# Ledger of designs, part 70: designed miniproteins, single chains, continued (5)

Each design is a single chain, and the fold is of that chain. pLDDT is the mean over its residues in the fold that is shown.

## One batch from the design tools (miniprotein)

Design m18421
Fold by ESMFold2-Fast:
Structure m18421 (fold): chain A 82 residues (1-82)
Amino acid sequence: DEEAERRMEELVLELERFLAEKGVDEETRRKIELLIHQALADAIAAGLPLPEIVERLEELVEEIKEKVENGEEIVAPAPRTE
């Protein structure tokens, strides 16, 4: 689904712009990238349809933005489990 793929790309770009604007450091950005990659991989492995994957990504992006705005620490996933 080209539309769903484009929406995912736009969400990632929006998040990257937001993080750059807020002056988020490289280490925190790497943690965020790992969180997004793991969430996408888990959703794909679970066999979720693209619209649900997009919805989960939207929720994750909103959560990350809220944590960054509140000055909360972003924790990278260490194991394959939650």
Scores: mean pLDDT 77

Design m18422
Fold by ESMFold2-Fast:
Structure m18422 (fold): chain A 99 residues (1-99)
Amino acid sequence: SHMEKIERDLKLLEEVIERLRAELERLADNPRPLDQAIRRSAEASLLVAEVLRRLLTEERLTLEEAQERIERAIREELEKRGEVSPEAILEALRRLAER
């Protein structure tokens, strides 16, 4: 059941990643403030999805275990900086995405 859960969650993550990449391509050169805000949100969501995909495929974690790893990495980065900031969260996610 553990491997079956990972396989199911991976399929869903791959579908989300494909959708997010398609949306980013549509928004690439749009200068409107709302479209740029949507683009930044999609880029952040794609980063989270890529981190989850890496943890499920390379480290064989379940989605729940991967979420715990992400929450821990974010907590450690926030404690290190002494403040809650979007940039600290993104930095923690980028480190988890690195191979």
Scores: mean pLDDT 78

Design m18423
Fold by ESMFold2-Fast:
Structure m18423 (fold): chain A 55 residues (1-55)
Amino acid sequence: AQKGIDYTKQQLDAITQRVNDELKRGDELGVKKISSINVLNSGIRSSEITLKTLE
């Protein structure tokens, strides 16, 4: 399951970078993308639980 975790982290990092760029510009529209990051964090947690179960 390592591949799933790595891939999900890459997706999260890419979205986090975009959100940070928008926040640096003082754009409140970044709030919408922060919500998307929260959804991805849930996916990462699920992947971590699966990995630990397989250990």
Scores: mean pLDDT 64

Design m18424
Fold by ESMFold2-Fast:
Formats: structure tokens, sequence, C-alpha cells
Structure m18424 (fold): chain A 82 residues (1-82)
């Protein structure tokens, strides 16, 4: 599925997603109902954690996988603003 379509689904259902008791419960629900959207959310969560650790000086650089996850996060932010 197109990344732009996945971002649109996230934005349209933001209030619904906020209704879940935890992000982990939301992720389990999405793994069963929309696995592509679940994969996107996992990448975003990993990217945010990697960026936080970099910003706090806990790591000196991002791994190849973390760089890929951060690239996805940047593209999601770009799409959400357009």
Amino acid sequence: MDLRELVRKLEERLDFFDSFPSEDELLEYLKETDPELAELLEKVRRALEAQRRLDLGEISSLSEQEQADVAVLREVVRISRE
C-alpha cells in the first residue's frame, strides 16, 4: 500500500486511536486488521526512540536500520504537512 494512503488513514483515525488504553493494544489490533499500518507505526515508534537517544547523546550515530526508520518518519511528517 502507498505510504501516503497509510498516513491519511492515521490522520483520519487519530481520535479512534486515542481511544485505545495503550499504544501496545492499538498495535496488536492493527496487526490483525491492517498489518501494513501496524508496520508503519512500529517504524515510527523505533524512529522516535532512536532520534531521542541520539538527541540525548546516548548514541553517537544511527545504525543502518535506525537511519531507514528515521527516513520513513521524515517522509510521514512531509506527507502530513501537504
Scores: mean pLDDT 76

Design m18425
Fold by ESMFold2-Fast:
Structure m18425 (fold): chain A 87 residues (1-87)
Amino acid sequence: SDLEKLKEIVEEIKKLMSEEEQKKVDEYFNKLVEALKNKDVGAAVEAYTEMMSIINKSMKKLSEEEQKKVKELVSEMERLFRRLIAE
């Protein structure tokens, strides 16, 4: 499913983050999943935006090679998220 693919990409990005940042990403990802189950597009967009804010802040601390990898993963996440909220 698109949600399973989104989770896999989030787990891949989390490997490059601190344990504290990983916990925050998990919190917002869980909020995103619940919002999608409830068909609450507004809550889903809010949770996704907060999760991406943490990822973008964390990305600035990474090597240029890791930043490039994360940008490619984020692009795929955006594509999957748009499909999930369009249902």
Scores: mean pLDDT 86

Design m18426
Fold by ESMFold2-Fast:
Structure m18426 (fold): chain A 58 residues (1-58)
Amino acid sequence: AEEELRQALLALMDDPSDQAARDKLLALIPDPAQRARVQAILDADPTNLTPLLRFLNS
């Protein structure tokens, strides 16, 4: 799970507009509250993954 999450994050870092990578990242988060927060972070600024990385590494 962590390896696939890392791969999805790397894909988004390469292309912030990659909807498939975004969908995969969200699908890998089983907690609906965490999924909603990650989605909100991506919706606010898909080009800035720093808050997303902090959230996932917390």
Scores: mean pLDDT 72

Design m18427
Fold by ESMFold2-Fast:
Structure m18427 (fold): chain A 91 residues (1-91)
Amino acid sequence: DDKIKKIDDMIDFSKKQSKTSKYSKIFNDVSSHLQKSKDSYQNGDIKSMKDHLIKAQTSVGVIMITGGVHKDQKMIDMGTKIDNGINSIMK
């Protein structure tokens, strides 16, 4: 329940950012991998869940690097929020 709630919160956040951010494509990639992670978890496939969380985290890394290159603190903060959420599920 707690893991599903955290994944749902991150999906909702990423989808909101994909509608309002100039980086919509990468936030869509994040939300897609988070949805696949949720689906895997609900099917009892913990390994697939973690694999999809790692893929979402890789896309988040691109968000944070892109934010750093463009000196976009809001982008870095958004990426950090999702990264922290994924790490809290993985532990």
Scores: mean pLDDT 82

Design m18428
Fold by ESMFold2-Fast:
Structure m18428 (fold): chain A 70 residues (1-70)
Amino acid sequence: SEEEYKKKIEEAKKKIDEFRQSLLDMVRRLRPDADEATLAREEASIQAFADVLEKRMIELIKKEYEEKKK
């Protein structure tokens, strides 16, 4: 249903946000002596990766929903 589709999108976004935060916290915890430039690069990479994952998950959910309409 349309409501289930919207719920899947929202759940995907929430899970990606939780994953993003978990990775950021992990990087800071595992690298307490890292300089700010190193942390900034690693955080930027995590943000970019999470953004790509979110986009891909949404595309897959949309594709599944469209296939069910065919």
Scores: mean pLDDT 81

Design m18429
Fold by ESMFold2-Fast:
Structure m18429 (fold): chain A 91 residues (1-91)
Amino acid sequence: DEAKKVLEEAQKSMKRAFYNAADAVPAAEELRALGDEAGKGDADTLEAVIDRGDAIARRLAEEDLRAGTIVGASVGLSRISLSVGKIAIAN
């Protein structure tokens, strides 16, 4: 139950982070799709979403450093959320 709650919190946190980034940058559809995958993903799916988000942040930063930084912040928050989730599940 505790482990399930922490995973659910990580899913919700990551979905919110990518949706917030989508509202602030031109890659809105792409970022909302990642948020939707995070909202229903297991731990491996959340890891894959973070990797795809990092790739999007790097791509956006080449043309728009502000947009890349905003998406990068969502990726950073997502990494923290998943790490907390994994630690709680392991304990």
Scores: mean pLDDT 80

Design m18430
Fold by ESMFold2-Fast:
Structure m18430 (fold): chain A 79 residues (1-79)
Amino acid sequence: SLLDRAREALARVTDPAARAHLEGAIRFLETLADQASAAELRAEIAELERELAKHSDDPETRAGLEALIEALRRRLAEK
């Protein structure tokens, strides 16, 4: 699953900012995403896309962030 991919990436990522974004987005998807508005989902996606842009040379961090962005986009499509 996309969440499993993100958790695997989190285990390998050492950058504190990237780890915080991965952990935050995983928690959001598990606890709040079903109740979140379309605006809240778009804001979370935008935040992760900004973090993704900082990791052009880190394929593992990018893969984890991309998996979470895709999971959030699937939730947004259901709104």
Scores: mean pLDDT 86

Design m18431
Fold by ESMFold2-Fast:
Parts: sequence; C-alpha cells; structure tokens
Structure m18431 (fold): chain A 65 residues (1-65)
Amino acid sequence: SEIEIKNLVRQIVELERQGFSLEQISTLLGRPITREEVERLYAENPEIVKEVEEELEALKAKISK
C-alpha cells in the first residue's frame, strides 16, 4: 500500500541521512534491504521520496526546540 511504501521510504531516507549504511539499516529495520531495492523504490516512487524528504526537513524545523 502507499502508506506502507511511504513509511518504508521515510525510515530509509532518515537513516541514510544519519549516516547508516544499507546493511545497518537492514539490521535496524529487522529485514534485508538491498541497494537495488532502495534504488527501485526511489525510482518508482519519486514523488513519495520528495514528499518524505520535505516532511523530514519540516519536522526538524518544528521539533527543534
């Protein structure tokens, strides 16, 4: 579903921004995530990726106390 894809993309984008490798992200999420899977998710869902990145930037501005 779109919600599940958006949540997965958000988690991957956030963890990559923190400097985690895909192997580390796989461990943290408890599932295997490959570079090919991430590239495919981003290519197939560019609007969701952009929306998630914009949302994370907005959240950092709002919750930065």
Scores: mean pLDDT 76

Design m18432
Fold by ESMFold2-Fast:
Structure m18432 (fold): chain A 87 residues (1-87)
Amino acid sequence: MAALEARARALLARLDALIAQLDAAFTVTDPQQRAALRAQLDAQIRQLGVDLDALAPHMDQLSPALRQALFQRSGQLQQKYQQFLAS
């Protein structure tokens, strides 16, 4: 139980960090640096997706607030990432 909640909170922290990193990436105007950031973000987002999928079967064991926060933050990250790819 405690380990699962700690894992969920760590994933929330990673989501928040990636969202902040994406917001910073929007300020980068150099095409080569932007391409490098895109590759780095893609790898980090893919790994986060794997970790979220591993947590999915145990979502019922998390508090409703933690579950809702994970879904909201992952949705925000996906939306911002798609905006970054389109820019």
Scores: mean pLDDT 83

Design m18433
Fold by ESMFold2-Fast:
Structure m18433 (fold): chain A 65 residues (1-65)
Amino acid sequence: SREEIIEKIAEYLVKEFGIPREEAEKIARLLVDGREDEAGVRLILEFGLSPEQVQEVVEFARKLK
């Protein structure tokens, strides 16, 4: 389901990058909705991820469909 995919992406963001769960869930929803550019901008500006780390996040989310 959409919510199961959101939870998996959020858990990944919490564990790998220390992003707070509430914010991780918001980013996960953007990724699931195909708003990858918006998610990437937030990951870089708010949480200090590199462009390479953002690409890893996007690829992870894409694998979950």
Scores: mean pLDDT 88

Design m18434
Fold by ESMFold2-Fast:
Structure m18434 (fold): chain A 87 residues (1-87)
Amino acid sequence: SSKALEHFQKGNEAIKAGNYDEAENHYKKALEADPNFVEAYVNLARLLFWQGKRKEALEVVDKGLKLYPNNKDLQRLKVGIETLSLE
């Protein structure tokens, strides 16, 4: 979806500007526009993990892995989130 790509790119621009909450919102909108947009799952999960939103990051990773079980970035994120304390 062109709308999914536009939101994904706006999320990336927000990251470069240091606007992490805006980036989170744009990656979520990219997934609303295209639930199969694997790169948006990767970037959203990574951002949520960096923000300390570990449970939400794991939920996003699990959704992405259900669609793309062999995606190495999602697999690495899942291991990283699960091996750190969730409390």
Scores: mean pLDDT 87

Design m18435
Fold by ESMFold2-Fast:
Structure m18435 (fold): chain A 64 residues (1-64)
Amino acid sequence: MDAMREALEKNSINGKVHVTTAIDILKSLGFSEEEAQRIVSPLLGKDGYVNVDDLLEAAKRALA
């Protein structure tokens, strides 16, 4: 439960994190690196950044 909040606060920027950081967040939530990459790929922006809110929501859906 704390891992999700910690990941959000750790990556508290303009609501976006780099793809490598996004993968790290998902891994801290219990996903494998391969699963994290699969979740992140469709959320990836042209500049290599991912919206943190979208990432966490996708992770919650996958975890349920």
Scores: mean pLDDT 71

Design m18436
Fold by ESMFold2-Fast:
Structure m18436 (fold): chain A 86 residues (1-86)
Amino acid sequence: MAEEARAELERAAARMTAVADRIAAGKATREDIAELRRAGEEAIEAIRRLGAVDPALSPEEEAAAVAHVRALTAKLVAAAEAAIAA
């Protein structure tokens, strides 16, 4: 269970990184915005699942990780929208 959740989180992080690289290159698309939102939601769900089964992850750490993913997703979406509008 924890292994599957970690793998899901790693996949979501990799997808968000790929979009961030395209934003930095000025090549972001509307599909990248949808991908960021989906990857962010999948990352949050994976973190919550991990928090439920991994005793090493405290409730405070889970909440901080979820807040971080939400903030990062919002920041990247805004950056992608700005890049597309330019």
Scores: mean pLDDT 83

Design m18437
Fold by ESMFold2-Fast:
Structure m18437 (fold): chain A 80 residues (1-80)
Amino acid sequence: TPLEEKLKELVEEGKKVLEKLREVAPEESHENIEAMEKSVEEIAKQALEAIKAGDEKEAEKLLEQLELYIEIAKEVLEKL
């Protein structure tokens, strides 16, 4: 479905950004990066379950939340 495709794209983008963060960030930031990785994983799981349940409204909210986390990760990367 279009929502499932969007979820896959966001998860892939999020993983790429977080991988880059782990490469360039100081060791002190790694705990925060791990927390972000866990948040992305948890939201992605919830979004997939909402998509499977046919709850498009909930799925869209979770996808927006996932986009927000990815944008935060990108901002952190830009400041490094």
Scores: mean pLDDT 83

Design m18438
Fold by ESMFold2-Fast:
Structure m18438 (fold): chain A 77 residues (1-77)
Amino acid sequence: MKAKIEEEARNDVTGFLRGIELAIKGMKMEEVERIARTEEVTDELFEELRKEMGLSDEQVEAMVATIAEYLEREAAA
């Protein structure tokens, strides 16, 4: 369970960062959601987005931990 939750949390964080990037580029929210759902989430994409957004390892880990906690609560419900 924990490994799957961590993977989902990282995917959610990656999708969130990608959504912000596309929104900053002036893309409509409907297009942002479509692209975020259809793009393959990779470790390379995650690292590129993290660097582009200027996020530290600590900030990324905090985001992943927050999403993982949320997913754990959803899984328990």
Scores: mean pLDDT 66

Design m18439
Fold by ESMFold2-Fast:
Formats: sequence, structure tokens, C-alpha cells
Structure m18439 (fold): chain A 90 residues (1-90)
Amino acid sequence: MKKLPDTPLTQKKIEGFIKGLDELAEKYKLYEIIEKIKEAMKNRDVDKALELIEKLPPIAKMEVLEMLKAVLGEDITPEERLKRYKEAKE
């Protein structure tokens, strides 16, 4: 499993992501699944977070993936990273 670096900048990005997740949980009433995604991100377990995000309704999933892109800071989209994770699992 790959985890995000344990730095103050990474922590600040994760905290911003968690705040956005709380707003989405209230908007879509997805409290339980969003809480699990928050726990995965607090543990810097991006692969676990992506597995949980895949279980979200399409509209909520798109919003969470856009927010996650800011945390990952990579040229590839969170959708492409999720695809690579699934292909590696095969």
C-alpha cells in the first residue's frame, strides 16, 4: 500500500479535504461512507480512500475525486490512479 508523506503540508491538504467531505456528507446525506473516507485519508491510505470513493453515487464521487486531485498534486487524475490500482489488483 502507498501512503502520503507525513509532512505539515500534507496534513493541511488532508484537513482541507476532510472539511470538503463534511460538506458533501451533509449535502448528499452520505455520513457513514464519508466518515470511512476521512479515516482512510487521516491514515494517509490513498488506495483505501479510492476503494471507498468508488462506492459513492456518481455525482458525489465526481466531486470527491476533484477534491482528492488537489491532495495528490499529480499530473494524473484520481480516476486514472484508481484505474491503475484496479489493474494492479488483477
Scores: mean pLDDT 71

Design m18440
Fold by ESMFold2-Fast:
Structure m18440 (fold): chain A 108 residues (1-108)
Amino acid sequence: EEENKRNNMMEEFEKRIDIIRSAAFDLARQMADEVDKKRADELLTQTQEKLEELKNKLEGSILNDTLANPEAEFKKIKEELDALEKEIIRTNLKLMFEKAAQKQIAEE
């Protein structure tokens, strides 16, 4: 049961990492094309570095059978993924508002 829980958490985290990575790439591409290429490159680099750090922590937790509380480590990784996802959403919303404002000015 514990092994099955651990495997299910790993699959969930891997899927979330891929989703967040894809969302960051999509957001960075939109920024590069329309707003600020340097800001897009910064966002993509920071997101990739943090996702790689979280993946390394996840793999380390799974490979380390001596961890006293694997559930606590998985909870920390989940909280960091949740925080990163929220940051991407906030950045996307800000970008959408900036685009909407520019479009209104152009249509006047």
Scores: mean pLDDT 70

Design m18441
Fold by ESMFold2-Fast:
Structure m18441 (fold): chain A 80 residues (1-80)
Amino acid sequence: KKLVELGEAINNDDAEKALKILREAAKELGLPKLAEVTEKKLKELKTKKINALDALLEVKKEVPEEFKKVIDKLEEEHLK
């Protein structure tokens, strides 16, 4: 279910929502590094210190493989 919500947030260019979904998934899956990175990138995105794509790409390094696939689709669509 989190993968569907993440895909929808990405399709709507809502990086803040996507990062919040990933933070919740990190809590559910017990991934403290992912939770830390998503929280840091959320703060940076809100203060405009990072753009949406870069924030998601940094978080992609810490997510499970199935979440990486969803984020990769954003990168492909952004380059079209």
Scores: mean pLDDT 73

Design m18442
Fold by ESMFold2-Fast:
Structure m18442 (fold): chain A 87 residues (1-87)
Amino acid sequence: MSLEELLEKIRELFETLDPEEFIKKVTELLSDYVKDLSEEEARELFAAVSRTLGELMRERNVSDEVDLRVAMALSEVLEEHLKALKS
């Protein structure tokens, strides 16, 4: 799956799922996608995902609480991947 295809899938999930289901599905999707990436590639991926989600949340006027939960979930996936690279 290309980065563009991944970002489009994330947009579709955001439009179709409630926030809790969205966080679960996007976390699963990103955890699977990131496993073979280097630290630099993973950071670029998460920067692109964060930009895309920031735009979507702004357009849909989602609550700050949902925005924060999504940001925290993304941070956890990145940190777990970076930890795995060091282990």
Scores: mean pLDDT 81

Design m18443
Fold by ESMFold2-Fast:
Structure m18443 (fold): chain A 68 residues (1-68)
Amino acid sequence: SREEKQGQAMVEFLRRLAALALATGDPRRQALARELERLVADYEAGKLSFEEFRERASELVEEFLALP
């Protein structure tokens, strides 16, 4: 379905973002990477709807971009 395809694309994007954040060596970015990994795991386990997943992912990405 469209939601399944969008969900999978978001999962791949967030996994890539987490990997980049972990590679920085910055503890703040690494903490956000762990939050992103947890969010992806919760979504894949069916604990979150697509809409909930999208909203929480947006918040974490905004936090990542706001870091100095």
Scores: mean pLDDT 84

Design m18444
Fold by ESMFold2-Fast:
Order: structure tokens, then C-alpha cells, then sequence
Structure m18444 (fold): chain A 61 residues (1-61)
């Protein structure tokens, strides 16, 4: 309950503050995640997510 409220507030603040990050920053975070794990599973997930991002970005353009 209280924990959920705090999580929601943090998520909101992060969403609003992250609304204006550059595409480079978003990509950097994804790359950092892959590098941190370096596992086939992490690589496969990163590829899947990257495909979704590319598809959405192409549609928005």
C-alpha cells in the first residue's frame, strides 16, 4: 500500500524526467544492461527489444 504509492511516485517522476532523454541515452542503457549480463538470454532479450524499438521508431517517422 504505502510501498506501492512510493513506487508509483518514483515511476511517475522517472517517466516525466525521462520523457526528454535523447535516443542515445536510451540506447546506452540498453547496451549497458547487455554488457552487464553478457548472457545468451540477455543478448536474445536485447535483440527482441531492439527490434521493437526500431519498428516503433520507423512507424513514428
Amino acid sequence: EEEEQRMAEIDRATAEDNANPSDKEVLDRAVDTVARYGLPLAVDRAIERNKELVKKEEEEK
Scores: mean pLDDT 61

Design m18445
Fold by ESMFold2-Fast:
Structure m18445 (fold): chain A 100 residues (1-100)
Amino acid sequence: MSPVERLLAANADAPLVEQIERLLLAAYIYAQQGRLDTALAFLDALGRLAERLSREEQAELARVMERVVATMRATSDDPAVLAMVERLEELIARLRERVA
């Protein structure tokens, strides 16, 4: 079972927003460990789950992710973390387009 599948299985009964928050945290941890491939897999799963949120929840998630991106850019020069930030910015753009 992949790390993404294991996290989702462990949190299957959790609210969707909490599952998304756990995926984002896992992506960050794996990126800090230099495991960008795994971090991006967590972000891909996050993007798919985010499409199941209400319009209002998607707008709130985009706002939270914008703050996370700003913090990561201010506090990290790690190439793997910055590559993850670029993927997060793409996800934010898609969420904003979907809500508009």
Scores: mean pLDDT 84

Design m18446
Fold by ESMFold2-Fast:
Formats: C-alpha cells, structure tokens, sequence
Structure m18446 (fold): chain A 69 residues (1-69)
C-alpha cells in the first residue's frame, strides 16, 4: 500500500514541476508580442500535457488499488 501511494505522489510531483517550469518560462519571456504569443501557446500545450500526466496517475492509482485488493 505505501509503495502504491508513494508512486502516485511522485507522479503528481513530476506533473507539478512541469507546470512550475512552464510558468517560470512565461515570466522570463520578454519577447515581442508575436513571440510571446507563440511561446504562450507552446507552454499551454505543455501545461495540458502535465494535466494528462496527472489524469494518468489517478487512473494508475485506481488500477493498482483494484489489483491490490
């Protein structure tokens, strides 16, 4: 049980780190308005990927819980 919980928490932490990095890059971006738009779209895509990773972690936890029962 502890191992399953730790694996799930690590997946969530990894997703949060991706979100944090994307936000920091947005803050650091001082390019032109057009360059800023392109970077914002790319970072939004990365945030979406982090959200998908979190969803996969939740699904993985549910599957592992069912198998552990």
Amino acid sequence: EKEIREAFEREIEASMEVIKAAVEKLIASKGSSEEAKKKAEEYQRRLDEAAEEAARAAARLAELKARAA
Scores: mean pLDDT 69

Design m18447
Fold by ESMFold2-Fast:
Structure m18447 (fold): chain A 94 residues (1-94)
Amino acid sequence: LSEEEKFLQMLEGLIKLLESILESYKAQNAPEEVIQAIEEAVKRLKELLEKFKKGEVTKEEVIEALEEIARELSKVDPGTAQIIRWYIREMKEV
């Protein structure tokens, strides 16, 4: 796989993982503010993925946006924010 393909696969994998976490939280009746924060993170990541596929954003800009998303999410769900930070570390190695 090219570096671009690996990066894309990691971003897609993160989105799928967050969607899985979101569905789990909804099933467990997690607080509405947590559900909304993860829904917003998933939405932003999907928009970021489409922009990256179109060449509208660089890997660096994607990583910066992920760091912002993790920072905001850490205010309501530190556990999910930590998962995003783990992906950021892996994605920087590609």
Scores: mean pLDDT 87

Design m18448
Fold by ESMFold2-Fast:
Structure m18448 (fold): chain A 89 residues (1-89)
Amino acid sequence: MEAEERLEELIERLEELIEKMKKAKEEKDWEKLLEYAKEILKVLAELAEIEKEVEFSEEQRKRLEELAEEAKPVMEELKKIMDELYKKK
């Protein structure tokens, strides 16, 4: 059990997924955007489980806060797209 290694891997994966989501948003590739969003939710669920077992360092917390701020605009646009898809049936 190397919880720090697992945490670093998840943070790195989250960084990659957020960058891919930003690019997919600019390209208006909604299928890729949805796929990356699902992967992000999965990584966030794993991070929440690890947080219950270990305390994140200040550096890790800061990185996660910065990533959350970067993800907010993309996640809000994704939510709007989902609402429109639901309305169109």
Scores: mean pLDDT 75

Design m18449
Fold by ESMFold2-Fast:
Structure m18449 (fold): chain A 67 residues (1-67)
Amino acid sequence: SLKEKLEELLARALAERKPVSAAAAKGLIDHVDNLPSKEGLESGLAAARAEGDEELAELIEQLIKSQ
């Protein structure tokens, strides 16, 4: 599920000491049933890219394009 994938990405970000990416993943987990607006998703994408979290960035890009 999307939630399980996000929880895995959160755990990895925390283990790799990527706090900005971890915060973005946590935000998506908290809102998985009612995902943020395009602007919110773009903010999360910028956070993931800033710390080089390629897997989270790709997932967020797909969510943006699917809207």
Scores: mean pLDDT 81

Design m18450
Fold by ESMFold2-Fast:
Structure m18450 (fold): chain A 74 residues (1-74)
Amino acid sequence: SAREAFDEGVRLAGQERWEEAIAAFERAIELDPRFAPAYQALGELYLGLSKKNGYDPEYLAKAEEYFAKARELA
C-alpha cells in the first residue's frame, strides 16, 4: 500500500539512506498519486539534501515542487 511504502521511506530516511528513501516515497505516489504525506516527505528530504550540499538549486527546486503538490492536495 501507499502507507507501507511511505513508512519504509521514513525508516530509510532515518538511516540516512537517501536514494532508497526517495524511491520508497516515489513508490507511495505511484500507488496513490493523491497521498499528500509522501509529497510532503519528499519536499522535506530534498530541502535537507539541498542544505547539506550548500543549498544545491536542483534539490531546492525539487523540494519546492513537492511542497507545492502536497499543499495542492490538502
Scores: mean pLDDT 86

Design m18451
Fold by ESMFold2-Fast:
Structure m18451 (fold): chain A 83 residues (1-83)
Amino acid sequence: MKKIEELKKEIEEAIERLENADSVEEVLAAVERLHKAVKELYKLSREAAEEVQKELAERFREAAARVEARLGEEMRALDEALA
């Protein structure tokens, strides 16, 4: 189905955006986009969403580690600004 394929593509793009994010705002935008796409996919097909969630968990951990290494200073600056 067109919608399911489109949502899977959006999820992949959101993960790629997260991996290449250069600011805290981009990280937040990528995470929000990812969450929204997964939620919509789950409404259309639970099986497809669960399959993506399994792949996503490992890729998300890798992306998060990269973001932390790259944006650790920006995350700290944001935390200080919100204190």
Scores: mean pLDDT 71

Design m18452
Fold by ESMFold2-Fast:
Structure m18452 (fold): chain A 70 residues (1-70)
Amino acid sequence: PEEIRERAEKEIEELRAQADRTVALNGKKYKELYSKEEAEKITKNVQASADRAVELGREELRKRAEEEIA
C-alpha cells in the first residue's frame, strides 16, 4: 500500500540527509588533519561508504514494503 511506501521514502530521504552531513563534516575535518591528497582520498571513501549505507537501507525498506504488499 501507498502508506508503507511513503514511510519508506521518508526514511530514505532522512538517511540520505544524514549521509550528506556525515560526508561534509568528515571532509572538513580530514582537510585540516591530513594533506590535500590524502584528505581527498579519505573523503571519497567516506562518501562511497555513506552512499552504500543509504542504498542498503533503501533496499531493506523497499523489500519490507513489497513483502507486506505481497
Scores: mean pLDDT 71

Design m18453
Fold by ESMFold2-Fast:
Structure m18453 (fold): chain A 108 residues (1-108)
Amino acid sequence: SEIEQEIEVTLKLRQIVASLQEAIEALKNAKSEEEALAILKTTVEILEHQTEEMRKLAEKTGNEVARKAAEILEETVERLRKHIEAKDIDGAKKTLEETLERMKELLL
């Protein structure tokens, strides 16, 4: 049913929002560039996994919000990888904050 599909997508988006908030908080509390880069590398792995899960959910349900979320996550992973290579922690924080905002908009 449409209601069941909307619930599945909403719960997955809430999980993604929580992961993004946790990553942003961890980066703010990082004591060194090395620690910040380790947090970002782990965050990329988590977001890649969440992207795959959201893609599978979009394929299963045909839900447009799930497709948009997967696209945003793919873009975010690409941007984060570039910031990691450049050791641009501030750029990575901004990317995560922008992605969090975009994900929250999908919940409205």
Scores: mean pLDDT 89

Design m18454
Fold by ESMFold2-Fast:
Structure m18454 (fold): chain A 80 residues (1-80)
Amino acid sequence: SPEEELEELKKLLERLKNNPDTPIMEQTKIIFYAMAVITEIRLLGRQQPEKREELEKLLKEAEEILKQILSIVKEQEKAR
């Protein structure tokens, strides 16, 4: 479900914050996973108009998490 995927994405963000030695390939996979979650939520919002408002809230949270992931990845690249 989008809620479970968002919770997993939050856990991946926390791992990335706590592990500055995360390999670039793992960072890239996390970015692609975040993008996939965002795409799924957008598609579900189009298919379920009744839940559009709740799904838009999840979408905004997922987009903010992706923004945080990209910021961390950029800072880790500068440190290496």
Scores: mean pLDDT 82

Design m18455
Fold by ESMFold2-Fast:
Structure m18455 (fold): chain A 67 residues (1-67)
Amino acid sequence: TDAAKSLARHEYEELAELAEKLLGPEVAEEYRKRGEEVLKWSEDEAAKAYEEARKEKEELEERLKEL
């Protein structure tokens, strides 16, 4: 199913929102682009991207708390 792709895209969208606050709109656009690209990948690749996005999101959330 497309569930893994949808989940990965959603995580990249949330990651982009965090990046916009900390790193600026250019980096946020890169994350949004990755979310769109994930829709073209295999479900297995999308699942791996989801886990990577979750780790990056956790790191950005921690950085935001330090501000």
Scores: mean pLDDT 79

